# Designed miniproteins, single chains, continued (5), part 44

Each design is a single chain, and the fold is of that chain. pLDDT is the mean over its residues in the fold that is shown.

## One batch from the design tools (miniprotein)

Design m17506
Fold by ESMFold2-Fast:
Structure m17506 (fold): chain A 77 residues (1-77)
Amino acid sequence: MEHVTIHAVGPDGRPVVVNITAEDGVVVDISIYPQSVRDALEPVAKESLGEPIEVAVERLVRALEELGYTVTSVTRS
């Protein structure tokens, strides 16, 4: 399994974490913390399931930035 973790900070300085799990490069799970950010990103997260992991990462980073969040790191494991 492949994992990508996106760390971001909100306008109020609050941390956001997005965890993406992929099997053979295809996204199988996405978890977003906190709940308020998860609710805002739910349509993008749902659309990213079954997509290539690189596409999902780019979409989620863009969606976070459009919501006013600053992406601080993207880590692949």
Scores: mean pLDDT 84

Design m17507
Fold by ESMFold2-Fast:
Structure m17507 (fold): chain A 98 residues (1-98)
Amino acid sequence: MKDSVEFTVEVSKAMVQISAAVEVLIIRKEAEKRFGKEAAEKIAEAAMKAAEEVIEKKEEEMRKAAEEGKEGEFTKKLRKEVEKVIRETAEKKMKELE
């Protein structure tokens, strides 16, 4: 029972992390065109760090969702939250560059 929940949590986390990595790649390409490669790397790093912090904070809620068989619904919601945090972090950093 608990082993199945742990496996579900790991798979769900991996799916969210993959979505975050793709969104950060898109942001990095946009930032590179506007501000150059060095600025784009810093923006991507900040965005990925923000995404990782959200995922870490939501891990216990994800475990509870998996225990209730609602991991799919939770994972979709978390992916949207992480995409939003990535976008907001990148936009804030880009505004700081004027």
Scores: mean pLDDT 84

Design m17508
Fold by ESMFold2-Fast:
Structure m17508 (fold): chain A 95 residues (1-95)
Amino acid sequence: LERLLEELEKATDPEKIVELLRELAEEIKSTTDPELLARAADLALEVARRTTDPEVLEACLEVLRECINRAGDDKELLLRLIGRLFDVIGLMLDV
């Protein structure tokens, strides 16, 4: 997970970013660490803010969906993750 976060921060190629985001979504399925989930969600939003590529934006939404699924009973984390999800959707809608 940590390596994927570091690679994603450095990636500038949209195809590579999509690949890393999909790998991140898979790794998220194996963790319940609220700190890692929050970091993954924050990074997905940061990537979404820097792109106009719809495939990258869709992959960012996939990462956020998995984070929400893995947050479980952590209501504070869920609220943060849902907020990040709406931020990304807003970017896709130019609103």
Scores: mean pLDDT 79

Design m17509
Fold by ESMFold2-Fast:
Structure m17509 (fold): chain A 74 residues (1-74)
Amino acid sequence: MDAAEAARAAAEGARATGNGAGAASMAWQKLKHMEEQGGSEEALRLAREGYEAGTAGNAEKAADLLEQAAEVAE
């Protein structure tokens, strides 16, 4: 799975959980995969911001940021 696929999967997972803790967990797992695959600095930053939004309880913002990370990772 490349960085874009990882971020896209995390965004879908975040939307599916409907809660910040679940979104944060998904974002963290995908950040790990993106780092292993050499994702771009910009994509990694967006994915990390998604994780932070999820930990703050905002699943929608987390999903949006992870989707942006997928687009940037292209």
Scores: mean pLDDT 71

Design m17510
Fold by ESMFold2-Fast:
Structure m17510 (fold): chain A 83 residues (1-83)
Amino acid sequence: LEEGVELLERLAREARERGDYEEAVERLTAAAVTAAAGGDRERAREFLERMREVLTEAGWSEEEIRRRVDEAERRVREAEEAA
């Protein structure tokens, strides 16, 4: 589980560095969900915050960022409830 989160975080960083913001956001969302499923709610929140930063860097509108973050937060909540 820890290795899974670390791998996803690395893949997200690499995607962000090459300008693949959609891939970076997908990897950060998966990392947040995985952390939440493992009981680390604080780490999941950190990944959601990084996702917001990535979307802002990519030039997304406030409305688009809110919709994407809300979707990721919903998935994190579902993972917490399933744990």
Scores: mean pLDDT 82

Design m17511
Fold by ESMFold2-Fast:
Structure m17511 (fold): chain A 80 residues (1-80)
Amino acid sequence: SPEEVERARRELADKEILLNMLQIALGAEKFVIEKNPDNKELVEKLKKSIDEIQTQIGQLQAEIDRLRKEYERLEKEVAA
């Protein structure tokens, strides 16, 4: 139904915004490491944070891929 397509589109959009925010955070932490390579304590703490963010990104990307396929399926059903 058109209502199911709109719900799927909104959920997908919300997840993509969250993914973009996590990617920005990942880039920012990598940049801090690049600018402070000799600060071993900071680098170690940020590497752990980066690993956590990368895990979250991987999980969210898998969820987005599933939602995108569902959105495409629903959209084709409405267009037919």
Scores: mean pLDDT 86

Design m17512
Fold by ESMFold2-Fast:
Structure m17512 (fold): chain A 79 residues (1-79)
Amino acid sequence: SELERRALELVREEVEKLTSPKEAEIANEVIDRLEEDPSADAREVFEELAKKAGLSEEEIEELRRKMAEAARRAAERLA
């Protein structure tokens, strides 16, 4: 729906505020994949793309935390 599309746009905006350019690229690829296939497991998509990008386990956990915060902020802006 248009509301779901707007929610994803807000997540992207909040991600860009919280992440480095490389982290933002990975996060945006995750969002792109989920937008293309809403039935996809977000955790699996994130793990796949982060590992493919060569992030360490610590960097993966940091990015996961940043994406969760971005989603929280986007949800507050949408409400």
Scores: mean pLDDT 81

Design m17513
Fold by ESMFold2-Fast:
Structure m17513 (fold): chain A 87 residues (1-87)
Amino acid sequence: EKKELVEKALKKREEYIKLIEEKAKIAGLNVEVEYDKEELEKEIEENPEEALESLEKMEPSMKEAREFIKKNELKEAEKITIHEELP
């Protein structure tokens, strides 16, 4: 129960950090998200339910980040395809 909530929160947080970092790179920002994993783990262990609720509230923003990344991947694929079609 508590361990499961902590694991779920940590996994979700790591996923969100990677999404934010990737979106920043696509936006032309040289941003690297730094965090102390041990400190974060301790904070989540103290309030895992609140941590999960906060992450859930961020989900709409993360959905937008995922869509932004996906659209960029499609644009890059289109550039490659056009280049290959035009010898």
Scores: mean pLDDT 70

Design m17514
Fold by ESMFold2-Fast:
Structure m17514 (fold): chain A 74 residues (1-74)
Amino acid sequence: MEKKAKAYVEKAREFIERAREALKQGMPLEGIRQLIDAAEKYIEEAEKYGAPKETIDQLRAEVDELRAEVEKRE
Protein backbone atom coordinates (compact mmCIF):
# COMPACT_ATOMS: atom_id res chain seq x y z
CA MET A 1 0.00 0.00 0.00
CA GLU A 2 1.26 3.50 -0.87
CA LYS A 3 2.40 5.49 2.20
CA LYS A 4 -0.29 8.16 1.61
CA ALA A 5 -3.08 5.56 1.26
CA LYS A 6 -1.99 3.94 4.56
CA ALA A 7 -1.95 7.32 6.34
CA TYR A 8 -5.49 8.13 5.14
CA VAL A 9 -6.75 4.65 6.19
CA GLU A 10 -5.26 5.25 9.67
CA LYS A 11 -6.92 8.70 9.88
CA ALA A 12 -10.29 7.24 8.79
CA ARG A 13 -10.01 4.59 11.53
CA GLU A 14 -9.09 7.27 14.12
CA PHE A 15 -12.21 9.32 13.30
CA ILE A 16 -14.44 6.21 13.22
CA GLU A 17 -13.22 5.26 16.72
CA ARG A 18 -13.68 8.86 17.95
CA ALA A 19 -17.26 8.82 16.63
CA ARG A 20 -17.96 5.47 18.35
CA GLU A 21 -16.57 6.77 21.65
CA ALA A 22 -18.60 10.00 21.34
CA LEU A 23 -21.77 7.93 20.77
CA LYS A 24 -21.02 5.80 23.87
CA GLN A 25 -20.51 8.97 25.95
CA GLY A 26 -23.76 10.58 24.72
CA MET A 27 -22.02 13.51 23.04
CA PRO A 28 -24.10 15.92 20.88
CA LEU A 29 -25.18 14.31 17.59
CA GLU A 30 -23.93 17.26 15.49
CA GLY A 31 -20.37 16.70 16.78
CA ILE A 32 -20.63 12.99 16.05
CA ARG A 33 -21.83 13.74 12.48
CA GLN A 34 -18.76 15.96 11.97
CA LEU A 35 -16.46 13.10 13.06
CA ILE A 36 -18.25 10.69 10.66
CA ASP A 37 -17.96 13.24 7.81
CA ALA A 38 -14.21 13.56 8.50
CA ALA A 39 -13.82 9.75 8.42
CA GLU A 40 -15.69 9.62 5.07
CA LYS A 41 -13.36 12.26 3.54
CA TYR A 42 -10.30 10.25 4.67
CA ILE A 43 -11.82 7.07 3.15
CA GLU A 44 -12.22 8.93 -0.19
CA GLU A 45 -8.57 10.06 -0.07
CA ALA A 46 -7.40 6.52 0.84
CA GLU A 47 -9.30 5.14 -2.20
CA LYS A 48 -7.73 7.82 -4.48
CA TYR A 49 -4.24 6.75 -3.32
CA GLY A 50 -4.93 3.06 -3.95
CA ALA A 51 -6.03 1.51 -0.64
CA PRO A 52 -7.33 -2.08 -1.17
CA LYS A 53 -11.03 -2.41 -2.06
CA GLU A 54 -11.60 -4.75 0.91
CA THR A 55 -10.24 -2.09 3.31
CA ILE A 56 -12.35 0.68 1.72
CA ASP A 57 -15.50 -1.51 1.79
CA GLN A 58 -14.96 -2.31 5.50
CA LEU A 59 -14.42 1.36 6.43
CA ARG A 60 -17.52 2.42 4.46
CA ALA A 61 -19.58 -0.29 6.22
CA GLU A 62 -18.42 1.07 9.61
CA VAL A 63 -19.36 4.64 8.58
CA ASP A 64 -22.82 3.42 7.42
CA GLU A 65 -23.32 1.67 10.80
CA LEU A 66 -22.40 4.88 12.67
CA ARG A 67 -24.76 7.00 10.52
CA ALA A 68 -27.61 4.53 11.19
CA GLU A 69 -26.90 4.68 14.94
CA VAL A 70 -27.01 8.52 14.87
CA GLU A 71 -30.38 8.41 13.03
CA LYS A 72 -31.79 6.07 15.73
CA ARG A 73 -30.78 8.59 18.44
CA GLU A 74 -32.49 11.63 16.84
Scores: mean pLDDT 85

Design m17515
Fold by ESMFold2-Fast:
Structure m17515 (fold): chain A 100 residues (1-100)
Amino acid sequence: MKITPEEAKEILLDIYRAVRGDEAALDRVVQFIVDYLKEEKVPLEYVPFVAASFLRVPKAIFQDEESVREVAERIAQALVDAGLLKPEQIPLLVKYALSL
């Protein structure tokens, strides 16, 4: 996937909005991560780390661990529903998203 600096800024802004409770922004973040993982053909064993990496910078900036955890859990569940993550990998994605 080719992403412009402007698109990267918009995704970061949507992650910020999602952490603050914006459901529409969360849906856009989920769709972006799903599309990215499918287009780049990320192996299942690496999906929790790649997906969690999108949340590590927001966690560092906001220091709101609970909101980041909720967003990470919802992203992980959406990835399971899309067949890109195993249910047993959800705790790994959440743990990695909260690691700094």
Scores: mean pLDDT 76

Design m17516
Fold by ESMFold2-Fast:
Structure m17516 (fold): chain A 56 residues (1-56)
Amino acid sequence: SMEELREAARTFAEGEANNDKEKYNAGGRKLFEFLERDEELTVRALEEESAPYRSK
């Protein structure tokens, strides 16, 4: 679902920003599943949820 996708993207972004490997791995695994189904929506969700943490 869209909610699960957004939760996965948020978990991944939080893990990346806070150097939390457990969250990074859990979120990344879920995002990989969504990427196989709909890459465009998955990338957009990740961009939106990672925006507050973006540094680079």
Scores: mean pLDDT 75

Design m17517
Fold by ESMFold2-Fast:
Structure m17517 (fold): chain A 91 residues (1-91)
Amino acid sequence: SERYLEIARALHPDASPEEVEQLAEILENFLSGKISLEELKDQPGVSDADATFLRNLVEGLITAEGLVSLGVSPELAEWVVEQAKKLKEKL
């Protein structure tokens, strides 16, 4: 989705379009609960820093303001924090 593409671009501003699309799909699958945090470690194109970021996002350690500082739009930053909260409630 366009929202996950924006997040992927903010996390990896120097990545190719193909790498951004791959990361966006991984972000969507993780935040929708289709893949676990352990499965993220085995995904091509996901760094240890990316896995740590997503763990911290789900644990509520990353704020919307923190995401805006990385280049994510304020509306999208609030949206993704809420997606992570919903995922945490299901776990």
Scores: mean pLDDT 80

Design m17518
Fold by ESMFold2-Fast:
Parts: structure tokens; sequence; C-alpha cells
Structure m17518 (fold): chain A 59 residues (1-59)
């Protein structure tokens, strides 16, 4: 499930910051509530923390 969310974060260009935060929160990951941050920043942070927490390698 975490790997599936990571792939969705990587492949969906139209995902909002709120959607990214919601998906990350489902896996116990908190993203900064800074409203001026880009969608790309939020995606990168969520992906990185998911990879680290679940020890996932993407190829």
Amino acid sequence: KAKEVIEELRKNPNMSIDEIKEKAKEFGIEIPDDQILSTEYAKGLAIEKLLEKYNISLE
C-alpha cells in the first residue's frame, strides 16, 4: 500500500498539497503546514519519508 501511494505521488502531476498531506498522514507522516510551499516540495517530502519509514526501493 505505501509503495502504491509513492507511485501515485510520482505519476500524478495534478495532485494538490492537501491530497498529498492526507495520503502521507494515512501512513503516519506529517508534512509541514506551510501554505506557500510548492506541490513538488510536498510530494518530495512525502515520498522520501515513506521510502525511509517502510524501507522501500524504487526502480
Scores: mean pLDDT 70

Design m17519
Fold by ESMFold2-Fast:
Structure m17519 (fold): chain A 80 residues (1-80)
Amino acid sequence: SEELRKEAEVEIEYADELIEEMRKAGMPEKYIKAIEEAKKKVEDALKNKSSDKELMDAIIELGSTVTLARMLLVAEKKAK
């Protein structure tokens, strides 16, 4: 669906913004790489015109990875 593809593009943009914020905060590269890998799965699904199910699964994985990374970033900013 076109709407699902549009949602994927928005999620990729949010992931890029988070990666930049994490780099500025000096977060361990392993957490940044996890987001980059999840983002790549969404990008590959879009490029290969994958099924809506495959694209949705990739979006869910990226969203979950981003949520966890945001929680970790908040925790790191509070650790002095």
Scores: mean pLDDT 83

Design m17520
Fold by ESMFold2-Fast:
Structure m17520 (fold): chain A 76 residues (1-76)
Amino acid sequence: MGKEFAEKSKEYLKEMLEKSEEAIKNKDSEAIAREIGRLLRKIGDLLDEFLAEARKIEAEKGIPVMEILREAAEEA
């Protein structure tokens, strides 16, 4: 559900911020790139799960959930 997705996203973002902060402090571009890549992979898995749920809701209720998601992503 959406609340579980938000909670997982917060956990992953917190992990990213903590590890990115250390990598930035060390000026290690390679470490920064590795952490970004790893977290993008985790976020990708969560997005696939979320998009599957969103498309199901759109199909059942006719709410343009995918369009709302696209607009939100562009404004981030």
Scores: mean pLDDT 69

Design m17521
Fold by ESMFold2-Fast:
Structure m17521 (fold): chain A 102 residues (1-102)
Amino acid sequence: MKDEVIEKVKEFLKSKGYTEDEINRIVELLKKYFDYLEKLGLDTEGFIAAVKAFIERLKDLDLTPEQVEEALRRIFHRVLQEGVKTEEEAKKIVDEVLKEIL
């Protein structure tokens, strides 16, 4: 699932016209966050759900690469601190983060 989510992010960002360098930065950031969760023995499912919810929201939004990186950073920190047990909780975190950066 982690590799599938990363691939979906790559495909989506390419479809939005992001450059190869911008896509690579965002993908490496995601890999760093997943690696951190795995090293702590934490379940990655909550973060996967949040990233999926974020990509769905991005279909209707034109964010800069810097805004995407900042949103992912905030989403990661909230998932790490609060935990995410449901898709509804993941969507709430994403919506609140997007409201903060927009």
Scores: mean pLDDT 83

Design m17522
Fold by ESMFold2-Fast:
Structure m17522 (fold): chain A 86 residues (1-86)
Amino acid sequence: SQQALARRVLEVVELALRLADDPERAAARIAELTGWSREEAAALVEGLLANREEAEKLLPYVRKAAAAKSDEEAQEVAEAAEKDWA
């Protein structure tokens, strides 16, 4: 579901930003949370931290999608975020 995806994205982004001073620990926690490989998680952390300002601007939209009551509401939030990112 879009809600479940949004909640996982929120958890991943918040972990990466919260553990920005320890990117190896962030990657390990994300790998445990998502089931991804350490290499995949590390690449995501590097990408998020390289674009931290943009990630922080996106975070409110991810939070809204994660709090959505339906997959349709989550999709509408995603569309709004895409317009702000494009």
Scores: mean pLDDT 77

Design m17523
Fold by ESMFold2-Fast:
Structure m17523 (fold): chain A 59 residues (1-59)
Amino acid sequence: MLEELSKSDDPVDLAVAKALAPEDEEISKKANKALGAQKDIGAVLKEAAARLKELGFTP
């Protein structure tokens, strides 16, 4: 799961991966780069939080 999310180019998948492994610098850098390219980072983060909640994690 985490490896598949971290290999994605989708900013929501990368935001989820960063939330699951916040201390992983490689995932954090990739997620930050993808999020920085978005016009509405808040919308991407809301989708990532919803997906994390569906997976049983706290937002």
Scores: mean pLDDT 73

Design m17524
Fold by ESMFold2-Fast:
Structure m17524 (fold): chain A 96 residues (1-96)
Amino acid sequence: MKMEEIKKFVKENEQEEVLEKAEELLSSPDPEKQALGYLLALEMLKSLSAEEIDKEALARLSELYRRAVEADPVGLAEAIAKIYGLDPEAVAEAIA
């Protein structure tokens, strides 16, 4: 999946729907699904003001992302890079 598809999904769906999908994907043991979930959450949150953000959903997503990074940091970085069409090293630097 490409960033254009992620941006389209975020545009066509409400915060609740996008964040629920992100939580589902980040809960997967598959780094490619975790990367997709992370980027969906990030794109949705990027479009919102602080007052519009579901703080409880954000806390759950942050914990799931932390666990994903601890389990397979390289696999997650490579999957994120693949979605962006970028080099994994460049994406790892941007996320750090």
Scores: mean pLDDT 76

Design m17525
Fold by ESMFold2-Fast:
Structure m17525 (fold): chain A 70 residues (1-70)
Amino acid sequence: MLSPEALRAEAEASLYVMKGAVYLLQGDRRGAAEAYRKAAEILEEGARRTGDERLRAEAERARERAEELE
């Protein structure tokens, strides 16, 4: 099970991932990139603090998505 810190990071990052998806549906690639980059930062910090490999993988995916949009 995820630690409370890992759960908070995942929950907060999920909000930014959803925001990014909404921006993409609207054609706002810049807004989407910023949202995904923020999600990646949250997940990376969470992974660093907790050692949770799932957060690390999610951070990488969010970073890749943001980079594709720039």
Scores: mean pLDDT 81

Design m17526
Fold by ESMFold2-Fast:
Structure m17526 (fold): chain A 86 residues (1-86)
Amino acid sequence: LTPEEEVDVGLALVEIWIGIARYEAKQGNKEGAIDAFKLAVEEAERLAPLDPEGAIRVLQDIADFAEKYGLTEAAKIAREALERLR
């Protein structure tokens, strides 16, 4: 993959993990939701050197969704990742 293709694929993977996390949260599967958000954060951090702005944007989305579903640990992980990119 070119760097541009790597960013496109990685951002798509982050959105997929966010989607899975939201689905699991709506089902009441808090553990599955937290695991999916953690995978989304890891993918966003992997992309940060190639697309810092995109990484910040999706990490903010992860934090907001995790907070909305009361997943305090997942929200904390995403916010800590955001602070590392500042």
Scores: mean pLDDT 85

Design m17527
Fold by ESMFold2-Fast:
Structure m17527 (fold): chain A 111 residues (1-111)
Amino acid sequence: MEKIIEKFKEVMEEMKKNADSLVETRKDSNEEARKEAEEIAKFLKGEIKAEELSKSVIDMLYAMIEEMLEVLLGKEELSSEEIREILKKLKEEGVPGAEKWLEIVELKEKE
């Protein structure tokens, strides 16, 4: 867990630093894609609550956290329950960003 905690912190910090570049990458895309990129960037920077996100952005963020945790753990597939349990443990360890990502998983499970 310790090594996973360190890698998770590094990924979260990198995503926050690169949040604005996601918006720039989508600036010539359609209006919907630009709005989604802006919501993702705001979420990564802590400027928006998970409950305020559009359903499409929640789905995209859920896919992002799933893929990230699968890579970090060296697993091909993780269930939503396993993802929730991992994020809950990271939150209990005081890892920055774990709580907001846990909220995404909880919102996805309610659908």
Scores: mean pLDDT 79

Design m17528
Fold by ESMFold2-Fast:
Structure m17528 (fold): chain A 90 residues (1-90)
Amino acid sequence: SVDDAVRFATDSLLKAAEWVEKNLKELSEAVELTKRVVELAEEAKAGTEEQAKKKIEEIRKIGEEARKKGLLGTARMAEYLAKEVEEEIA
C-alpha cells in the first residue's frame, strides 16, 4: 500500500541520518586527536630531552585512547610519531 511505502521510505531515511551522524562524530574525534598528536610531536622536537619524553608518553596515551575507540588511523599515527621523536632524541 502507499502507507506501507511511505513508512518504509521514512524509516530508511532515519536510519541513513543516524549513520551519517555517527560517522561525522567519529571523524571529528579522529581529527581532534590527530591534531593533538601532531602538536605534541612538534613540541617534543623543539624541547629538551626530558620534555620530549613527557610528550612521547602523552602521544602514546592518545594512541591507546584512539585504539580503544576504534580510531585505528589515529592510533597508528600516534605510534609512528612517538617512535620517530624517540629515535630522534636517542
Scores: mean pLDDT 83

Design m17529
Fold by ESMFold2-Fast:
Structure m17529 (fold): chain A 97 residues (1-97)
Amino acid sequence: SSQLTLEERKEVARRAEEILRERGLLNEFHREVLRLLAEGNMEAVDQLVKERDTVETLQDAAYTMGVAESVAAGLPDEEAWRRGEAGAAAVREAAAK
């Protein structure tokens, strides 16, 4: 995959926020992750997840990342939402073991 520009990262974050909002899933944590992703600051995303250290936080991060990565890959909004949900489900399954 080609590296995204700053403007492309901002557009990805904006579209990911729209998808989450349309599905009624957008919360403050999702907004924080999307802001950091738009800045390309993956270390800050990792730190934010560590500080909260809950299954719910890991699910929300996985969902947001899955949606954003799908949008960046040019996938339609419905597919992006499904991939986000699959990421969240994988976190739930891992936590159950």
Scores: mean pLDDT 80

Design m17530
Fold by ESMFold2-Fast:
Structure m17530 (fold): chain A 85 residues (1-85)
Amino acid sequence: AAAAEAAKKEAEAEELIKEGKELIKLGQIGGVQRLIDLGQEVIELAEQYRKLAREGSPEADKVLEEGKKKLEEAKKLIKELGQGK
């Protein structure tokens, strides 16, 4: 149970890091600095979440939620940019 939960949290952090890297790549290709910044923020929050989760910190879930919020901001920005106006 505990080992499975730890593996799940590690996988969640790795997925956020992957998403953040894709945002940076999209921002670089499109010349959109805000996407690069959001991607970097998502990666930094994912790394912080991984560290806090390993330490058993009650702050871990809060950092995960902030990372998810930044990812949603980036998705909204991509949608707005795709509308081109």
Scores: mean pLDDT 81

Design m17531
Fold by ESMFold2-Fast:
Structure m17531 (fold): chain A 81 residues (1-81)
Amino acid sequence: SDELIREALEALRKGDSETAREKAEELLKSPDPRYREVGKAILELLEHPANPEAARILAEAAEELGMEDTAREFRTAAEAL
């Protein structure tokens, strides 16, 4: 669900890697490929922080959900890499 993405992205932004990983694993169980892509990107960014593609995917997901502050932070991270 969109709420699961919000929770995962907020956890990732706050540096709560355990919660972000747990929520990402739930996203990977989704039949929706969009949710699986977001879950995969979260896990990739947790293992390899210098991944601009993963950061960009997460910025786009945050933008689609109206999470403006979160989207800006991930967009900045993607552009810095």
Scores: mean pLDDT 82

Design m17532
Fold by ESMFold2-Fast:
Structure m17532 (fold): chain A 68 residues (1-68)
Amino acid sequence: MLEKVLEEIRKLEEELLAETADLTAEQREEAERLTREGMRKAAELLKKVLDPEKQAELDAALERTLAS
């Protein structure tokens, strides 16, 4: 379910962007940058409470999510 956590963060950002009409290209780019940073920080925090095995799964899920 690690991919779902990252997907949920992305969905929240997409929902926010959909509700904020009239965003400039610069504002959208900044929001995307913050979303990627947020996903990385969320993964870092989750590693503190996850088993080492699940930490590796989280790293793999994060790389897949950010690559797409």
Scores: mean pLDDT 71

Design m17533
Fold by ESMFold2-Fast:
Structure m17533 (fold): chain A 81 residues (1-81)
Amino acid sequence: MKTVKETVTLTNPAFTGKEIKVSVYQLEGDRFVLVKEETLTAKDGKITVEFEYKEGQRVVLVATTTGEDGEEIVLFASVFH
């Protein structure tokens, strides 16, 4: 099983000036395991995330921000296979 390197650029004007928490989960058996977590500040409505996963494994990328009441707001979610 070979390691795959991915670079994902997320573009949304709503990202500008926000702190975006990016979490990358890998499916291992019957559960998702957190493999990377990073907090990024969007520049020009963009954030760029680099991560690695094993070929043939399912990976989920989730981008969230914190709302006014401390709630987690999901801005983006995607599945890679």
Scores: mean pLDDT 76

Design m17534
Fold by ESMFold2-Fast:
Formats: structure tokens, sequence, C-alpha cells
Structure m17534 (fold): chain A 84 residues (1-84)
């Protein structure tokens, strides 16, 4: 578990260090749009998520624990999508 957590933290830090807040925001917005198109979330939920994205993207760039968790989740979703 510790090794897996460390790998995810390194991946999240690398993502935060190599991407601008705008690029992270665009990726999060694309995920929200995809979830809306798939019927996973409502239009109202999508609007609320999109309103939060600038703060979340900045948190990822700043390397906060919350931002790193979001970056790790995005990396995990990309791996799952490639494995499918």
Amino acid sequence: MEAAVKELEELAKKLAATRSAEEIRARLAARVEAALAAGEISEAEAAEYLALLPGIAQAVVDGTPEGLAVAAQLAREEEAARAA
C-alpha cells in the first residue's frame, strides 16, 4: 500500500509540475463533459463541478493535498481507460 501511495504521489506531483492550471482545468472540464454525455451526472451537477474547476486546477498546480489527490485520480482514470 505505501509503495502504491508513493507512486501515485510522484505521478500527481509530476502532473502538477508539468501542466499549467489552464491545462489541468481543461482536462477536468473534459471529464465533466464526458460524464454528462454518459448520463453519469445531471446538467446541474456538471455546472457546479465546472464552477469549482479553477480552484481545483490551482490547488493541483500549488501541490496541495487536495490538488494532488485530484491529479492522482485523473492519472488513475487515464490508466483505466487505456486498459479497457
Scores: mean pLDDT 67

Design m17535
Fold by ESMFold2-Fast:
Structure m17535 (fold): chain A 89 residues (1-89)
Amino acid sequence: MVTLSLSIEKKGDTYTATATVQFGEKGYGAILEVKVEGGPTLTKVLARYMGPGDVLTLTITSKNPITSATLTAVTESGEIVTKELKAKP
């Protein structure tokens, strides 16, 4: 089992999406996608073998407001676990 954590914060003039994946089993990385107001979808991919107790953190920053973030983790068995967070309107 993997535990997904996701936040969107404004700090000064910059918006930051922070994603954390805690692996309770063997896994193969994580994908963080953010939708930006007036801009493209930004994506970070970390493809890395992870064992139980390992943690991945991904961060995407933008000068434009982040409207949503989606975090996806992949396990060794091929299970895909997804968490989505939408910014308040």
Scores: mean pLDDT 80

Design m17536
Fold by ESMFold2-Fast:
Parts: structure tokens; sequence; C-alpha cells
Structure m17536 (fold): chain A 89 residues (1-89)
């Protein structure tokens, strides 16, 4: 389904950005690093749910996974922006 495909793509991007934010935060802010790791894990979880929904033909599950992936991606982008600001200080 298109919903599952979009969810997987957004979830993978959220995980990637979360890891990038964690790497930037690691030497300066352990709390931000842990939040960023949490965002990456949310992305991984959303990808798993999207793949499971696609395998089962669960359209409602796919829509939920897409929403979860979008929220994880938004959070990962916010944490990455915060981590980049800490590096500039």
Amino acid sequence: SEEAEEAIKKAEEAAKLGVEAAKLAAPVDKKLMLKAIGAALRGIGAEFEARLAEEKGDEDGAKKAKKDAEEALKYAKELLAEAKKLKEE
C-alpha cells in the first residue's frame, strides 16, 4: 500500500536523522543524545509496524504507522536542529 511505503520511507529518514542528532550531541549533551536515540528507535518501531501492516494487508495499521513515522520524523528534525545549535555554542 502507498501508506505503508510512505511510512517506511519516513521512518527510515527519522531513524537516520535521530542517529545524526545523537552523534552531534554525544560529546556535549548526554540528555539530548538519549532523546535523539529515542527518536531513532521510534523511527525503527514505525518501520516495523508499517512492514507488518503491509504483510497483513492492514490498511488501518499502515495509516497508523505512517502517522507514527511522521511524528518520529518531525521530532528527529527538531532534535537535529537543537544538536546543531549546541555545536555552534
Scores: mean pLDDT 86

Design m17537
Fold by ESMFold2-Fast:
Structure m17537 (fold): chain A 68 residues (1-68)
Amino acid sequence: GKMLEERARRLLLQIGLSEEEAEEAIRAARAGDLDRVERLLVRGVLRGGDPALATEAARLLEEIARAS
């Protein structure tokens, strides 16, 4: 739901994604495009983002995909 999307967006920003990239990840999750979600999460980690926060973001995005 919206609370999961808000928490996912916050975590995506914390790992170094832009607002536009975070919204792209949420849209990809809603569409079930988990390959795109993974590419964006890897991008954040490679920019120096915390892997633990990326893992939590991945979990929330997978939950969004299942709910859609």
Scores: mean pLDDT 88

Design m17538
Fold by ESMFold2-Fast:
Structure m17538 (fold): chain A 77 residues (1-77)
Amino acid sequence: SDAVKKESEKINEEAIAIAKEAAEADPRMKGLLNTVEQSRELGLKGDPGTAQVSAKANQSLGEMAKKELEKIKKELG
């Protein structure tokens, strides 16, 4: 349904935001950002089930980005 795709897109936007912040702090994180963006595109083109699976994957990638960003902050502080 459209509601499922909208909810999935909100998760994707959050994951992309943190992945962008991580990539700006460390260029090595650009690969993770690209993966999140590709996963989002698959969800947008797919059915609601595909959108949920892609959002779940992006949520996990967003957690990895948060962990790396915390590590970068500790190295800079």
Scores: mean pLDDT 82

Design m17539
Fold by ESMFold2-Fast:
Structure m17539 (fold): chain A 64 residues (1-64)
Amino acid sequence: SLLPTPEQVKADLLLMQASLALKQGKVEEARRYFEEAASLLTPDEAEEVRQWMEEKIKEVEKKK
């Protein structure tokens, strides 16, 4: 799919970085990337992404 704005490209890369950090158990790094990505998205998209990240962080923290 075509990305309509440079901001969406940046957000996508930041979400990828957040996912990689979570796979390595680096929750604080993941939160930072995720918050930056959310700031570049629409309010609805940001809320969805924040909820998703909180669920993923909770899963990672329970495994520790």
Scores: mean pLDDT 77

Design m17540
Fold by ESMFold2-Fast:
Structure m17540 (fold): chain A 95 residues (1-95)
Amino acid sequence: APMTEEEAKEAVKAAEENIDKAEEALKAGDFRSAAVHLTAAFIHAIAAKEGGAEKEALEVLARAYRVLAELYESQGDKKKAEEYLKKAKEYEEKA
C-alpha cells in the first residue's frame, strides 16, 4: 500500500529510535538486542524511502550500516564490518 508523507516521516523517526537502541545495546554487549533493533531500523528506513522520504531514509540507512559494521567488528567479523562500513559511506555520499 502507498505510504503517506506523514507515515514516511514516522518511519524515519522509528528507524532513528531503533538505531539509538541498537547503539545502547551494543555498548552493553547485548549483541542479540542490537541485531533485533538494527533489523527494525532497516525495515523502517526502507519503508520511509519507498514512501518518498528518500534523503532522510538514505541518512538513516547510512547510520544503520555504521552500527551494523560496529556489531560485526565486536563479534570479530572484520570482513563483514569493512563491507558494511563501505555501504555506510556510499549511503552518506548519496544523501
Scores: mean pLDDT 86

